# Designed miniproteins, single chains, continued (4): the designs that were tried, part 39

Each design is a single chain, and the fold is of that chain. pLDDT is the mean over its residues in the fold that is shown.

## One batch from the design tools (miniprotein)

Design m13336
Fold by ESMFold2-Fast:
Structure m13336 (fold): chain A 81 residues (1-81)
Amino acid sequence: DERVAALKEELLPLLREAAAGADPEEVVARMVEVLAKHAPNISEEERREWARRAVELARSGADPEELAEKLARAAVRLDEE
């Protein structure tokens, strides 16, 4: 899916930055902007919650690539509903 691949490409660097110790609030803000661009039908509140959860998981040792793929797939799916 082209949409999933494009969103994953933008999310992955941000999640890698979070895993490497970047400021969580700054990463969340940037992820919310990326999610708004690729999944505009998802509410701002949902985008913010998803971004915060993904950043939390990345900082806790979850694989950033797996997180980016799962988040991208979920966001595109919900945006299409």
Scores: mean pLDDT 84

Design m13337
Fold by ESMFold2-Fast:
Order: structure tokens, then C-alpha cells, then sequence
Structure m13337 (fold): chain A 88 residues (1-88)
């Protein structure tokens, strides 16, 4: 858990620093989605659900509608809830 949490913090800090330098909205969205995907996969690994987290994250990034993204977000939160609670 500790190594995965440290990597998650590094990804958040790295993505945040880069987002602050971007002015293109499409670039900001892409970076945000990529960072969220990597973070979700790391949290999934922490609860033994890495493959499921990766699959949901990939679907989320590929989703074209807000409705699809909201449904996938709900599934991801349910999947990662134990890891998020342990990290708090």
C-alpha cells in the first residue's frame, strides 16, 4: 500500500504541475483523464482489482457521453472504495 500511495502522490503532483502550464483545454482534459486512469489502476492493484480497474478506466477514457462516464465512474468508485478508505 505505501509504495502504491507514494506513486499515486507522485502522479498527482506531476499531473497538477503540468496542468498549471497548459492553456489548451483539450490538452488539459487529456492529461486529466490519463492521470485519473493511472491513479485508478494503482488503487485497483492495492485491493487486488488491478485488471478490473484498468478495464473500467480504459472505458472511461474512451467514453463519448457524460452519461457513460458517470456510469463508469460509479462502478470505479464501488471497486476502489476499500483502497480509498484505507488511504484516508
Amino acid sequence: MEELLARGRELIAEATARLEQLTDEAEKEKLGLEAAREFAVLLGRAVGKEEEARELADKFVAAKTEEERLALEKEMVELLKPALEAAA
Scores: mean pLDDT 68

Design m13338
Fold by ESMFold2-Fast:
Structure m13338 (fold): chain A 68 residues (1-68)
Amino acid sequence: MPSLEEVLEELVKRAKEAAKQKNVAEVRTIADLLEHVAVIAAGLGDFELAERAREAVEEAKKEVEKLE
């Protein structure tokens, strides 16, 4: 089974590719998924992973603002 860390890394990669393709809708969807990863990580006591996921959400939001 993929680890939550592997899921986070894959979502970050997908967000960067979606931003490169100027697909705002996909970047927004990935940001929502990253928010869920942060909540799950915090619930599991993995606060480092939760913080990393929150930073990824902020980066995705900045990319959306740049493409608007």
Scores: mean pLDDT 82

Design m13339
Fold by ESMFold2-Fast:
Structure m13339 (fold): chain A 89 residues (1-89)
Amino acid sequence: EIEEQLEAVKFLLKLYLRKKAGIPVETLDKLSFEELVILKYLVDKYPGEISIEEMIEVAKKLAPIFHTLSQEEFDKKVEELIKEIKEKR
């Protein structure tokens, strides 16, 4: 049911992130489902724009509000956070 589906999706997300971005399993095991979903989105859409560590920080900031955002609002928040990170360099 829902819990089994959530764990299966989390497993696939962790596997994908390990294979695609080389993120250690120890790091991924500390992340929530929402943080893993956001991290996959960042790895896929913004490769090389910011570091993996910075992507994890973005995911942690957005995860608490993720369920309240439309796709357009989410995309805007991601772009704002990436711009802020780049400006701090």
Scores: mean pLDDT 81

Design m13340
Fold by ESMFold2-Fast:
Structure m13340 (fold): chain A 68 residues (1-68)
Amino acid sequence: SAKAAAAEAGGKAFADDANKLAAAQGIDAEVKAELVDEDTVRLTVTVKGETYEADYSADAAVKYLESL
């Protein structure tokens, strides 16, 4: 769906921005975003061997994309 596509794009944009910042600072960290369902985007952050996970609404991801 269009909403799911926009949410996925928003999540990826956030992850890309975070990865670019980490690389610029020499931080060994990786951020990934994936669409879990039409209403949920999951962010996974791996830093220094530790993994952290948080779920966000698709609406929040779409708003992030629109704010760029």
Scores: mean pLDDT 82

Design m13341
Fold by ESMFold2-Fast:
Structure m13341 (fold): chain A 64 residues (1-64)
Amino acid sequence: SMEEKLQAEIDELRAEAGRRVTELVDRALKSTDPEEQARLVAEIQRVVAEYNSRIDELEKKIAE
């Protein structure tokens, strides 16, 4: 069904977002450079916002 396909896509996006965020968080935690930490935090926020927006759109379609 379309709902099953949308849920699978959401699950894939969550898994991908989790992997990307984990990598960036690990780099930020290991960094001692405040400028690098700030750049990585900004990148994490961008990645999270982008994936949340995409997931929210798909969840809205399921709720129809």
Scores: mean pLDDT 86

Design m13342
Fold by ESMFold2-Fast:
Structure m13342 (fold): chain A 86 residues (1-86)
Amino acid sequence: MEKERKEAEKKKKEEQEKKKVELARDYAIGYTTLQLNKKDEVQGKVESRIFEEKLKEMAKKGGEAIDYMRKLLEEERKAREKAELA
């Protein structure tokens, strides 16, 4: 039972982080829409291009954040192993 509780807590943290990434994406979409409103004259092609670029940028940044967190977890694991050996 104790193991299941700790895993549930970890899952909640991951879900919260996932929601934050989704909020960041929504923010990027909102920002892109605002920029498009300023450029009504070139609306058609520019809308599709800017929207795609913003989504790609957000996806790439999300990946970098995950890689950064993975690196931090690995460093913490190594530090813990070293402490247990001492």
Scores: mean pLDDT 59

Design m13343
Fold by ESMFold2-Fast:
Structure m13343 (fold): chain A 65 residues (1-65)
Amino acid sequence: MDDDLRQARSLLPQQPEYARQIEELEEQSSRQVQAARDDAQRQQVIDQTSQQLGELSQQLLKDAS
């Protein structure tokens, strides 16, 4: 996942709409992490964000390849 995300980010200059989606997701995740009351809730937010970023990365790689 992380490797796919990093590869997808290298393609973002060619896919600005995906860059916006990733930035929005990261901003939303950051806000949710800050609102979490304990480490378990923070980890759940991180896990959900990682899954969504993975899905976006896979779609970006498919569209860009």
Scores: mean pLDDT 73

Design m13344
Fold by ESMFold2-Fast:
Structure m13344 (fold): chain A 68 residues (1-68)
Amino acid sequence: PLSVEEQNRLIGLILRAVGDVLEGNIPQAKADIQAIAERLGVDLPVPTSKEEALANIRKALAAAEAAS
């Protein structure tokens, strides 16, 4: 399971990615999603759209909850 410190860092990255998507900053959202994927060891494809970026964020959240 993830430590509280690691959970807090992942929550911060997830919130940042959500903010980037809402602002239409897809390149930054891609970078944030990739950082989350690397920390969780989850295979998240590089998103080509806002919809794909949101799907990756949802998958990362589910993986973080499973690892907690």
Scores: mean pLDDT 71

Design m13345
Fold by ESMFold2-Fast:
Structure m13345 (fold): chain A 111 residues (1-111)
Amino acid sequence: MLEEIVEAVEADPDLLVVLLGPPELMLEVAEELKRLGVELELDEEEVRAASLAGLLIGRAPTLDGRWRVAAAQLVVDASLSEEEARALVREALAAMSAATGAEVRVVELRR
């Protein structure tokens, strides 16, 4: 699954894939993405403290005019319930897609 997601992002410059799930699972997914060569930095304490965690995976431009697959952490404030966190993330992703024209594909992961 993760390899197929990385391949899809590599093929499509306008595709943004968002993985959402429990913080512990997102930390495990981040380590696997690093093993697949995805450029990613995480604040583990911030992820663990979040009510909802995720990884945004897309193509990142490089200074030499090429690109690489990179991921960024997504964390939602621990003061929010899981339902409120999910609603906020969906609204933010819809706004991002509208502003950039990117195709946003959301994949919810569970153990």
Scores: mean pLDDT 76

Design m13346
Fold by ESMFold2-Fast:
Structure m13346 (fold): chain A 67 residues (1-67)
Amino acid sequence: SMAGIEAVLAALRESGEASAAEAGKKVSPVLKQTGDQEATLLLLQAVDRVGIEASALEVAAEVERLV
């Protein structure tokens, strides 16, 4: 689960200040490859809390706060 969470965080940080929607395009393949349901749930909770208009970096910070 930690490896999956770290992979998601890396994809979000790589997206930088791009929107959560654009970051989702990079993160979806990572989630598919890792199959980590915990990472998927944390990502959904983070997006719900910061909003889809937030940057990928803001989503990453919220994921880190939730772990």
Scores: mean pLDDT 76

Design m13347
Fold by ESMFold2-Fast:
Structure m13347 (fold): chain A 58 residues (1-58)
Amino acid sequence: SQQAQQQAEQLRQQAGKEAKKLAQEMEEKGVSFEEISQRVQQLSQQTGQQIQQLQQQL
């Protein structure tokens, strides 16, 4: 449905903002690049799963 596509796009944008904020906070705390990368990857995976669930409604 049109609504599911709009929600998926909003989730992508929201996840991008959250990942950016998380990376910045972790860098300020002196967390390693490898650990930051893993956390950002985890968020990306979670967002992908949510988008996949929304696509199943179409």
Scores: mean pLDDT 77

Design m13348
Fold by ESMFold2-Fast:
Structure m13348 (fold): chain A 85 residues (1-85)
Amino acid sequence: ADELLRELAELGERSVEEVEEVLRQAAKDFREIIERSEEVRAEVAALPPEDAAVLASGREAQRLTLELLLEAGLISEEEREKFLA
């Protein structure tokens, strides 16, 4: 976990503490998404097919971000599954 945060800090030219703060904010944002999942689900159902393809691309990026948050210990495996559901 600590090694991963250090590698991300080097890639982003930031401190480990700054990367941890960014990841904590991301974890908070994902928890807020769960709270409004009902609204988000309704919005997704209304999307045209072309926008659904963009959303699928974003969902893959979200999955990778959630794996990173889990490795950093900022979310639980259960929370990760909820974000992906």
Scores: mean pLDDT 64

Design m13349
Fold by ESMFold2-Fast:
Structure m13349 (fold): chain A 73 residues (1-73)
Amino acid sequence: SEIDELIKKALERYKQMLEKIEQAQKQGLPLSDIALKALEYHKQGKILVVDNGELKAMTEEEAKELIRKELEK
């Protein structure tokens, strides 16, 4: 479905962003607190998302469900 394809692309973009952040850290560049948290939660198999204005770490399955609900509004 179109929604499932959008969710897949959103997760692919998030993973690409994490790779860039990891490379920046390896190069010794300063990272924001949010970027550091994203890397830490990625090692735990979690995704950092914004839900009702709050930063939350959640599983990939929970993140997919959140994205689906936002797209269906």
Scores: mean pLDDT 79

Design m13350
Fold by ESMFold2-Fast:
Structure m13350 (fold): chain A 68 residues (1-68)
Amino acid sequence: GPAAEAGREGGLLAGEAAVAAGGSEKTKEGGENAGYGIGTSLEEGGGTAEDGRKAGLGLKEQAIESGK
């Protein structure tokens, strides 16, 4: 659904940021899966696409900080 898909997109962006910082392409899949999982959980609780997007973008910030 919308929150799960938005979370997946945000998680993919997190993975892309990690790859740009020297990570492997597997990091993209990991980020995508993590974002989808968070988005799905939010959607089950009545969350919106915006909630999923925010959660996925949070993974991007975390990935950048962890890669440093």
Scores: mean pLDDT 75

Design m13351
Fold by ESMFold2-Fast:
Structure m13351 (fold): chain A 86 residues (1-86)
Amino acid sequence: MDFSRLGIAQLMDLVLENLEAVDAIVKRVEENGVTEEDIKRMRELLAELEAALAQAREKYPDATAAIAKMEAILAEVKKKLEEIES
């Protein structure tokens, strides 16, 4: 995905969409058990979140509230991945 042309609002929308996708995976894992594909997908979503946050920091450094919200979401996703990998 090309983040270089996304505005701060579009980067936030991407982060929120990725969080929704992570929550859907966590729910399936809780109901049906974890698979290697679930872990792989969560790692892909995490990498995309990290890329979006890096782009926000580089292009919109003054968007401190939005960056802080993205950082909080990234931390939440990392915690969920650690819980399902355990």
Scores: mean pLDDT 81

Design m13352
Fold by ESMFold2-Fast:
Structure m13352 (fold): chain A 92 residues (1-92)
Amino acid sequence: AEELVEKAEQALKEGNFDEAIRYVEEALKSDDPEVQLRAIDIATEIALKGNKEQIEKVREVLLKALDSEDPEVQRRAIAGLLIAVGKELELE
């Protein structure tokens, strides 16, 4: 899962947001809270910079992150969701 986060970070830096979202979705399947937190941070960056379709995908991915057993992962996912929803409303 560490490798998936590294690939997501590289894709984000290159502006390949759809590829970054795919790696984030796979990384969030990890039970490691550190990996989940890094994946959520990448998803949040995409929510700030992506197009409407990408933000909608990020929102779906962040909703799944709420199923995490880790309270900090849940809090970070909620923050990312608020950003994604706010950006979707702005792009209407």
Scores: mean pLDDT 84

Design m13353
Fold by ESMFold2-Fast:
Structure m13353 (fold): chain A 70 residues (1-70)
Amino acid sequence: SEELIASLNPESQELLAKLPAETQKVVLDMVAHLYGIRKGSPEAQALVNRMLDKGMTIAQLLKELLEKEG
């Protein structure tokens, strides 16, 4: 939702806007799960686990997703 997007830093907002709409939904669900706002989908939870295991920031994860999407 708009509030979740606004909670991100400017770099992460710009990176998110470049992703396909379906990927943006999964990322926002991931952010909501990471912040404890709601329980994310299994896909969103997997992204949170990847971030925590690798010590990644949200911006770093979004850069990796953009590289994979083209």
Scores: mean pLDDT 80

Design m13354
Fold by ESMFold2-Fast:
Structure m13354 (fold): chain A 94 residues (1-94)
Amino acid sequence: MAAAQAAAREAGYAAARETIRRAMAAPTREEALEVAERGAREIREAIAALPTAEQRAAYAAGAALAVGEALAEGADREVIEVMARGIGEALAAL
């Protein structure tokens, strides 16, 4: 359903934005990367738990948009690379 896909996209966007926000707020680079790796895993698990391929793709698209926006805003490149890799792995599993 279009509404369920829209909700999945919003959820993916929000999850990725929150993960990047927490990573950027971390006191050390090592802690920032741990936050990013955990968030990327949570995003992959959330995608896998969605009932339809369309909802899974929408969630991944929302998360990817958030990552792209954060990169444009000057977020740490390594945090972005961890997030992008996790989303890419989830998309490859669709």
Scores: mean pLDDT 86

Design m13355
Fold by ESMFold2-Fast:
Structure m13355 (fold): chain A 56 residues (1-56)
Amino acid sequence: MLVRALRDVHGVEGKVIKKGDVVEVVKEYPDGTWEVRSLTTGDRALVHSKDLKPIP
């Protein structure tokens, strides 16, 4: 599933996922945290689902 970042996020490799970037959701956690992967950098981050907007 593809989603758009609503804020800047630092990935685990230290690369920044910028606000407006399209990222892939790889896993959803029960606490509302989603694991995402940047399509631009390949970096991964844990982001709260409220900071992500689904792309139709």
Scores: mean pLDDT 79

Design m13356
Fold by ESMFold2-Fast:
Order: structure tokens, then sequence, then C-alpha cells
Structure m13356 (fold): chain A 78 residues (1-78)
């Protein structure tokens, strides 16, 4: 199972990626940190994928910050 601390960090990074008020630099940094987190905790990948899906399906409009994190998750899913 994924540690609660790792789940909390995944949630925090995806929240930054989904925040329309976040800068492009903040969203890129969140995607990079998510990649590093998944490199240390590969067991968190299914959790991150599920949470990203939930965030994307709940959005009321385009989420430009989600593309970089989606690309990171696709790379780890290979």
Amino acid sequence: SVPAEVKAEVERLLAIAADPSASEAERRAAAQRLGELLKRHPEALPYAQRLLFDIATRSTGPQPGLRPVSEVLERFGR
C-alpha cells in the first residue's frame, strides 16, 4: 500500500497542476516533483493515475496544467 505521506504529496502536486491561478513555472515544477516522487515510490503510480482521472473528470473547463503531469504518468506507465 502507498504511505499516507506519499498520497498527501501526490494530492498536493496534482492540486497545483489543476489550479488555474498557478503559474506555468509552478505547474512545471509540480510535474517534475511528481516524476521524482514516483521514481522513489513507483507503488504510488496507480493512485496518481486514479486521482488525475478524478480531477480531470470533475473540471468545469480546460486544465492546461494537467498535461505535464499526464505526460509524466504516461512515461512511468510504460
Scores: mean pLDDT 79

Design m13357
Fold by ESMFold2-Fast:
Structure m13357 (fold): chain A 90 residues (1-90)
Amino acid sequence: MSLEELAKKLIDILEEAIEKSKNEEIKDELEKLRDAVLTILENSHLLSDEELKEKLIAAVEKAIEILSKDPSLKEIKERLEELLEEIKES
């Protein structure tokens, strides 16, 4: 899977988390992170593969931190932990 495909997968997971969360503060943090990832993806042609990978790793780690605050998002958090390993191995 390309880094761009992994970024799109991250966006899809973040959108699912936003819809599932009942906590407005967590939703706001996730929406801000989603928008940051969308900006990274839009500008991916200006980034090296190394820079893109580092930015995606940081974004997934931040998402895991945010999701850890909401027990209802545990399944989505586990999917993000799997995605983090996939990005690291890419």
Scores: mean pLDDT 86

Design m13358
Fold by ESMFold2-Fast:
Structure m13358 (fold): chain A 75 residues (1-75)
Amino acid sequence: EKEKLLEEVRRLIEKGIEEGNTAEGIKEALKLGKESGYLEEVKELIKEILKKKLKLSDEEAEEIIEAALKEIEKE
């Protein structure tokens, strides 16, 4: 269920930010998106959360997400 997946992603990112493990939260969220087939929707949600919670620009959030995704693909 897409809606349930996106809520889980939101919780992972918010928890990562609260615990100082933002990068790990992003990686786990991206893995869920890739496994579920909703990777693009998950990427957009992560970007929105990073912009609102950490006050990042669109470009900064996109760079972080793409770096994390590339790292996952190399594993």
Scores: mean pLDDT 82

Design m13359
Fold by ESMFold2-Fast:
Structure m13359 (fold): chain A 79 residues (1-79)
Amino acid sequence: SEDEKEFFEEIVKKTEEAIKILPESKEEAEKLFNETLEKLKEFVERLKDYLPDKFIEELNKIVEEAKKKFEEAVEKLEK
């Protein structure tokens, strides 16, 4: 599904954008990343009854990977 792929690519893109601004502003990077995650949560909660289980599972995996990448980038900044 092309729509699913575009949605997952947007999550990755937003995560990379947040990581890019980390050296300039940790606060702005965390805000951008958290706002992205909140919008995704609201999207899933609104459409959960209409979304395939496989889509939700793949989305959760991508979100967890995004969280891990962002947390690792924050830890590297604190060194």
Scores: mean pLDDT 77

Design m13360
Fold by ESMFold2-Fast:
Structure m13360 (fold): chain A 80 residues (1-80)
Amino acid sequence: MEEVLDKIGEVLEEHAVKEKLSDEERLELTKVLQEIKDMAEEGKSLEEIIAFLRERLAKEKNPRVREAIEKMIKVIEEEK
């Protein structure tokens, strides 16, 4: 779990730099990452975390934030 969360953080930072995300977009992604970390501390499975991210993605209208969430999902799916 810790390795997956670290990889997600790395991918998000790379995405934020490459796509030049605004402070507001970065704050939204930081909130999502914190929610995933809280879920992991509660003992939630990777499947439950993916389900949460897919629901969050469905509600997101900002395409740059959506791309970042899609990258988070991909990282978790690759580490299963």
Scores: mean pLDDT 81

Design m13361
Fold by ESMFold2-Fast:
Structure m13361 (fold): chain A 95 residues (1-95)
Amino acid sequence: MEEKLKQAELVIERGRELAAELEARLGPQAGINALGAYYYGAKLVIEKGISAEEGMAEGQALLAEFLANPEEGAKLAERYKAEGEATYAKLKEEL
């Protein structure tokens, strides 16, 4: 459990860093897109036991898809952000 939390937090932290950068350059939706993509990666770390590196790669790939398809990407990013935040909060409560 502790190792999964650490791995998930590495993905979330990278997502937050990238979200701040993209929000400053491209506006609030770009920040949400980055958070959603990387919370999706963090959720895979928690639920599937993949590494932080693999979770970051999944987040990066999904973020690229959101940027290529802005309308669908915005909807998915908001959903994945909410789902990932809920999964992370639940894991923290269990520790």
Scores: mean pLDDT 86

Design m13362
Fold by ESMFold2-Fast:
Structure m13362 (fold): chain A 79 residues (1-79)
Amino acid sequence: SSLEEQLQKLQKELEQVSAEVAKALDAGKPDPNLLKQGLNLTKQAAELVIQYVEQHDPERVEEVRAHMEALIKALEEFA
């Protein structure tokens, strides 16, 4: 309920920042502040998603964790 609402809000914020990063890159105007915002939001969402999955769908914990770690690592390499 409240946790799910918080995750949905973070996901929408991540989608917005991701879209702005893509637009900036397409325009040849890389913005490191957008990358930092995306990284921080991704880290917050990853922690909540992993906790949620551990409790509700334990079979997917390793898959989701690996996916989140890969996303964070990719963002860190560009930040």
Scores: mean pLDDT 77

Design m13363
Fold by ESMFold2-Fast:
Structure m13363 (fold): chain A 96 residues (1-96)
Amino acid sequence: KAEEAIKLVDKAIDYLSKAAEKSTDFNAIVLATFAIIQAVLAKKDLEKGDYESAIEGLESAIKTAERALNESTDPEAQEYLKKAIDYLKKALEVLK
């Protein structure tokens, strides 16, 4: 189950990176980048078997990515942020 969650987090990180690359809004870029950092730390917690810290990290990454989506005016970046949020939520569901 940790392996499946890690794969979903990796997909989310890829989409967050694409969102940052396609964003022209400074706040959206900063928030997407911060969400990447939070997702990477959550992935490391999953690899260590620290599910409590990983869940908290993923919840934080979702909130930060949702803030990035609210700040984004670029349609392509918005699409990538929505996909990233979906994958982060799927990772949380796997960790139930």
Scores: mean pLDDT 89

Design m13364
Fold by ESMFold2-Fast:
Structure m13364 (fold): chain A 99 residues (1-99)
Amino acid sequence: MEEIEKLIEEYKAKLASHLSPEEFAKIEELVKKAIEAAEAGDEKAAEEALLKLNELIQSIKNPEAKKAGIGLLYATAAKVYYLLGKEERAEYYLDEAKK
């Protein structure tokens, strides 16, 4: 978990350097929604938030920001699946986030 939280913070910092405060706030809200849903055990709500996060990240025009956004998506998915007790999915997304 500590490694995942560090990756989330690192990718957030990279993303914030390339996006407007308004664009970044939308991404941060979806990350928060996904994690809070997973903490509540609501797999469907967590997965819906991850899907919306992916859609928003794919719309990013700046290539560096988009790459950081993809890293944030994978790190957030890793945390979500660890919280839901799905270790195999969590490890898969953690490995993707470290690339």
Scores: mean pLDDT 87

Design m13365
Fold by ESMFold2-Fast:
Structure m13365 (fold): chain A 68 residues (1-68)
Amino acid sequence: SLTDFLKEVLESLPEDKVPVDELMERIRAAAKEKGLSEEEIGIALGWFTRLVGDKEEVDKAELLAALD
């Protein structure tokens, strides 16, 4: 699922806090590695953008909890 994919990306991060822009690029890169289409990548990034709102930086543990 999209949620499981996003959790996998977040769990791969070495830092507890990460800039949203950096995380968005890591999500895009991971999605391309998995062979997702540009449309699917756009949907995933759009959903994630809605989840984080106006934040410039996110806490990995808090974001993982929000995805449950």
Scores: mean pLDDT 77

Design m13366
Fold by ESMFold2-Fast:
Structure m13366 (fold): chain A 117 residues (1-117)
Amino acid sequence: SDADIRRLVRETAEEVYNSFPNPLKELISEEAYERAVERVVDMLLNDALPEEIREALGMSGRDLAAAALAGDEEARKKLRLLIEGTILLEAGLITREELLEALKKGVSSVFPLVYDK
């Protein structure tokens, strides 16, 4: 349901944010965080993943949401990376190109890219 997808995205975003080092958290405004959460919810509910992100993930937003809700480990990892990358992108800490490469490589986390600059 829409409520289940919204809850999954918010809970995953909280886990991601809590995993960030304290200095990184200070660079992320509440407005950037909320925009990122709303954007991911919209991309999943309306099947509106940008084409390049859909290709990098290898699945549609609808399929990603359904698989993650069913407890698929790979789908949950992809969703976590999408949420993490979207938070960092909305905060201006990474580029779209860096997000796409991270998703293609299937990295464990995106935030190390913030410190490589």
Scores: mean pLDDT 86

Design m13367
Fold by ESMFold2-Fast:
Structure m13367 (fold): chain A 81 residues (1-81)
Amino acid sequence: ASAISLLNNATAALKNNNYDTALSLLNNALAAASDSPVLSNLLSKTLAQIKQLIKNNDTASAISTTNQAIALTSAILADQK
């Protein structure tokens, strides 16, 4: 699966309060991005932020952060073509 597809699935999991599934999907998105240092750095930071937001029970901000990561990932992938 593409990093964008995995991030979209993570957003759906967050909306369902399925945090374990969301974190698993975010880790899979990071793995899918392993060939891109810029994208790996972005997704590593995003995953750390989302973990903190989930710990604080801030699901709305976790969803917002994931959506921002999708937009930035799309821009980075477009720039690499």
Scores: mean pLDDT 83

Design m13368
Fold by ESMFold2-Fast:
Parts: sequence; structure tokens; C-alpha cells
Structure m13368 (fold): chain A 88 residues (1-88)
Amino acid sequence: SSAEEFYNAPSEEERREILRKVLEEAMTKEGIERETLLREMEERMKKLPESREKALKQLEEKGAKEEDYEKIEAVERAYEMLLELLKE
């Protein structure tokens, strides 16, 4: 649901608001510390270029749809925005 809302959001600001809500729920309802979320996002971002290259190669070999490539870009943007929000 949240991933679909992010992907279909018409603007970067609406995407940021979706992610702010997700982070607030994780920190308040689940008691996850901001530093823990920041560490997890930093680790995911370090691996993202390699993961993206591997995923794109697999999609090219399988003849995937254009939408599948767009979803990879949306996931990359979501991690980038989460990291930006956690550093605010």
C-alpha cells in the first residue's frame, strides 16, 4: 500500500509526506530509534548501485515491461528520500 502510494504520488513533496508518515509510525508505534533507521538506510544506499545493476540486467534478460524498470527507479528514490528525511 505505502509503496504503491509512493510510486503513484504525483509530486516529490507528496512522496516526502508519505515517507514522513511511514518514519513517524516506525518511530512512535514500533519504537524504532531514528539512528537505527538511518543506519539501515545508509547500508541499503551503499549496496543500491550494485543491486540496481544486477536487477536491470536480470530484467533485460527476461524481457520485462517498462513498468518494472520504473519501479526499480521508484525504490531507489524512496531510499534516497528516506535518508534525506532521517538526516533532517
Scores: mean pLDDT 78

Design m13369
Fold by ESMFold2-Fast:
Structure m13369 (fold): chain A 100 residues (1-100)
Amino acid sequence: MPSPKEILLEKIEELKKLLEEAKERHADDAQVQALIDEALKLLEKFEEAVEKGDLETAKEYYEKLGRVLLQLAGKFPEELLERVFEILAEISKAFKELEK
């Protein structure tokens, strides 16, 4: 089975792809574009901290990411929000296993 770190990195990549798809779907909304760009930047910093084993810094970026994604929750269709929250739940589970 893949390690908790490998699972976490895989789910980060899934979320990146989903956010990039969402950005294409919302090309006409400058506010949504800016929030997605901020979320992608925070997700990249989170991934980098996870790869380095800096779990404290990773947690800070994950919390910031969650706040940005909450702002997007009012703008995304329900199907997309469900997929985002499913991936976030899997990321949270894998991250908690790394903190042990």
Scores: mean pLDDT 82

Design m13370
Fold by ESMFold2-Fast:
Structure m13370 (fold): chain A 65 residues (1-65)
Amino acid sequence: GPVTVVFVIDAELSDDEEASMKLQRIGREAGEIGRAIKRLLQERYGIPEEDIFVLGVVGGELRSI
């Protein structure tokens, strides 16, 4: 059956101009983690991609990956 994976990135963000660049980098890294989780579930557990749902919580917000 379908599998849902939720991961959380607990990151301290400042309100300065550097925070925007850090958030973009964290977003890219979250995407890479989501893809790695999907690949692991497909290769190791034989779960089809259509049955895999990966959700990330970044900065307190839930996002689909």
Scores: mean pLDDT 71

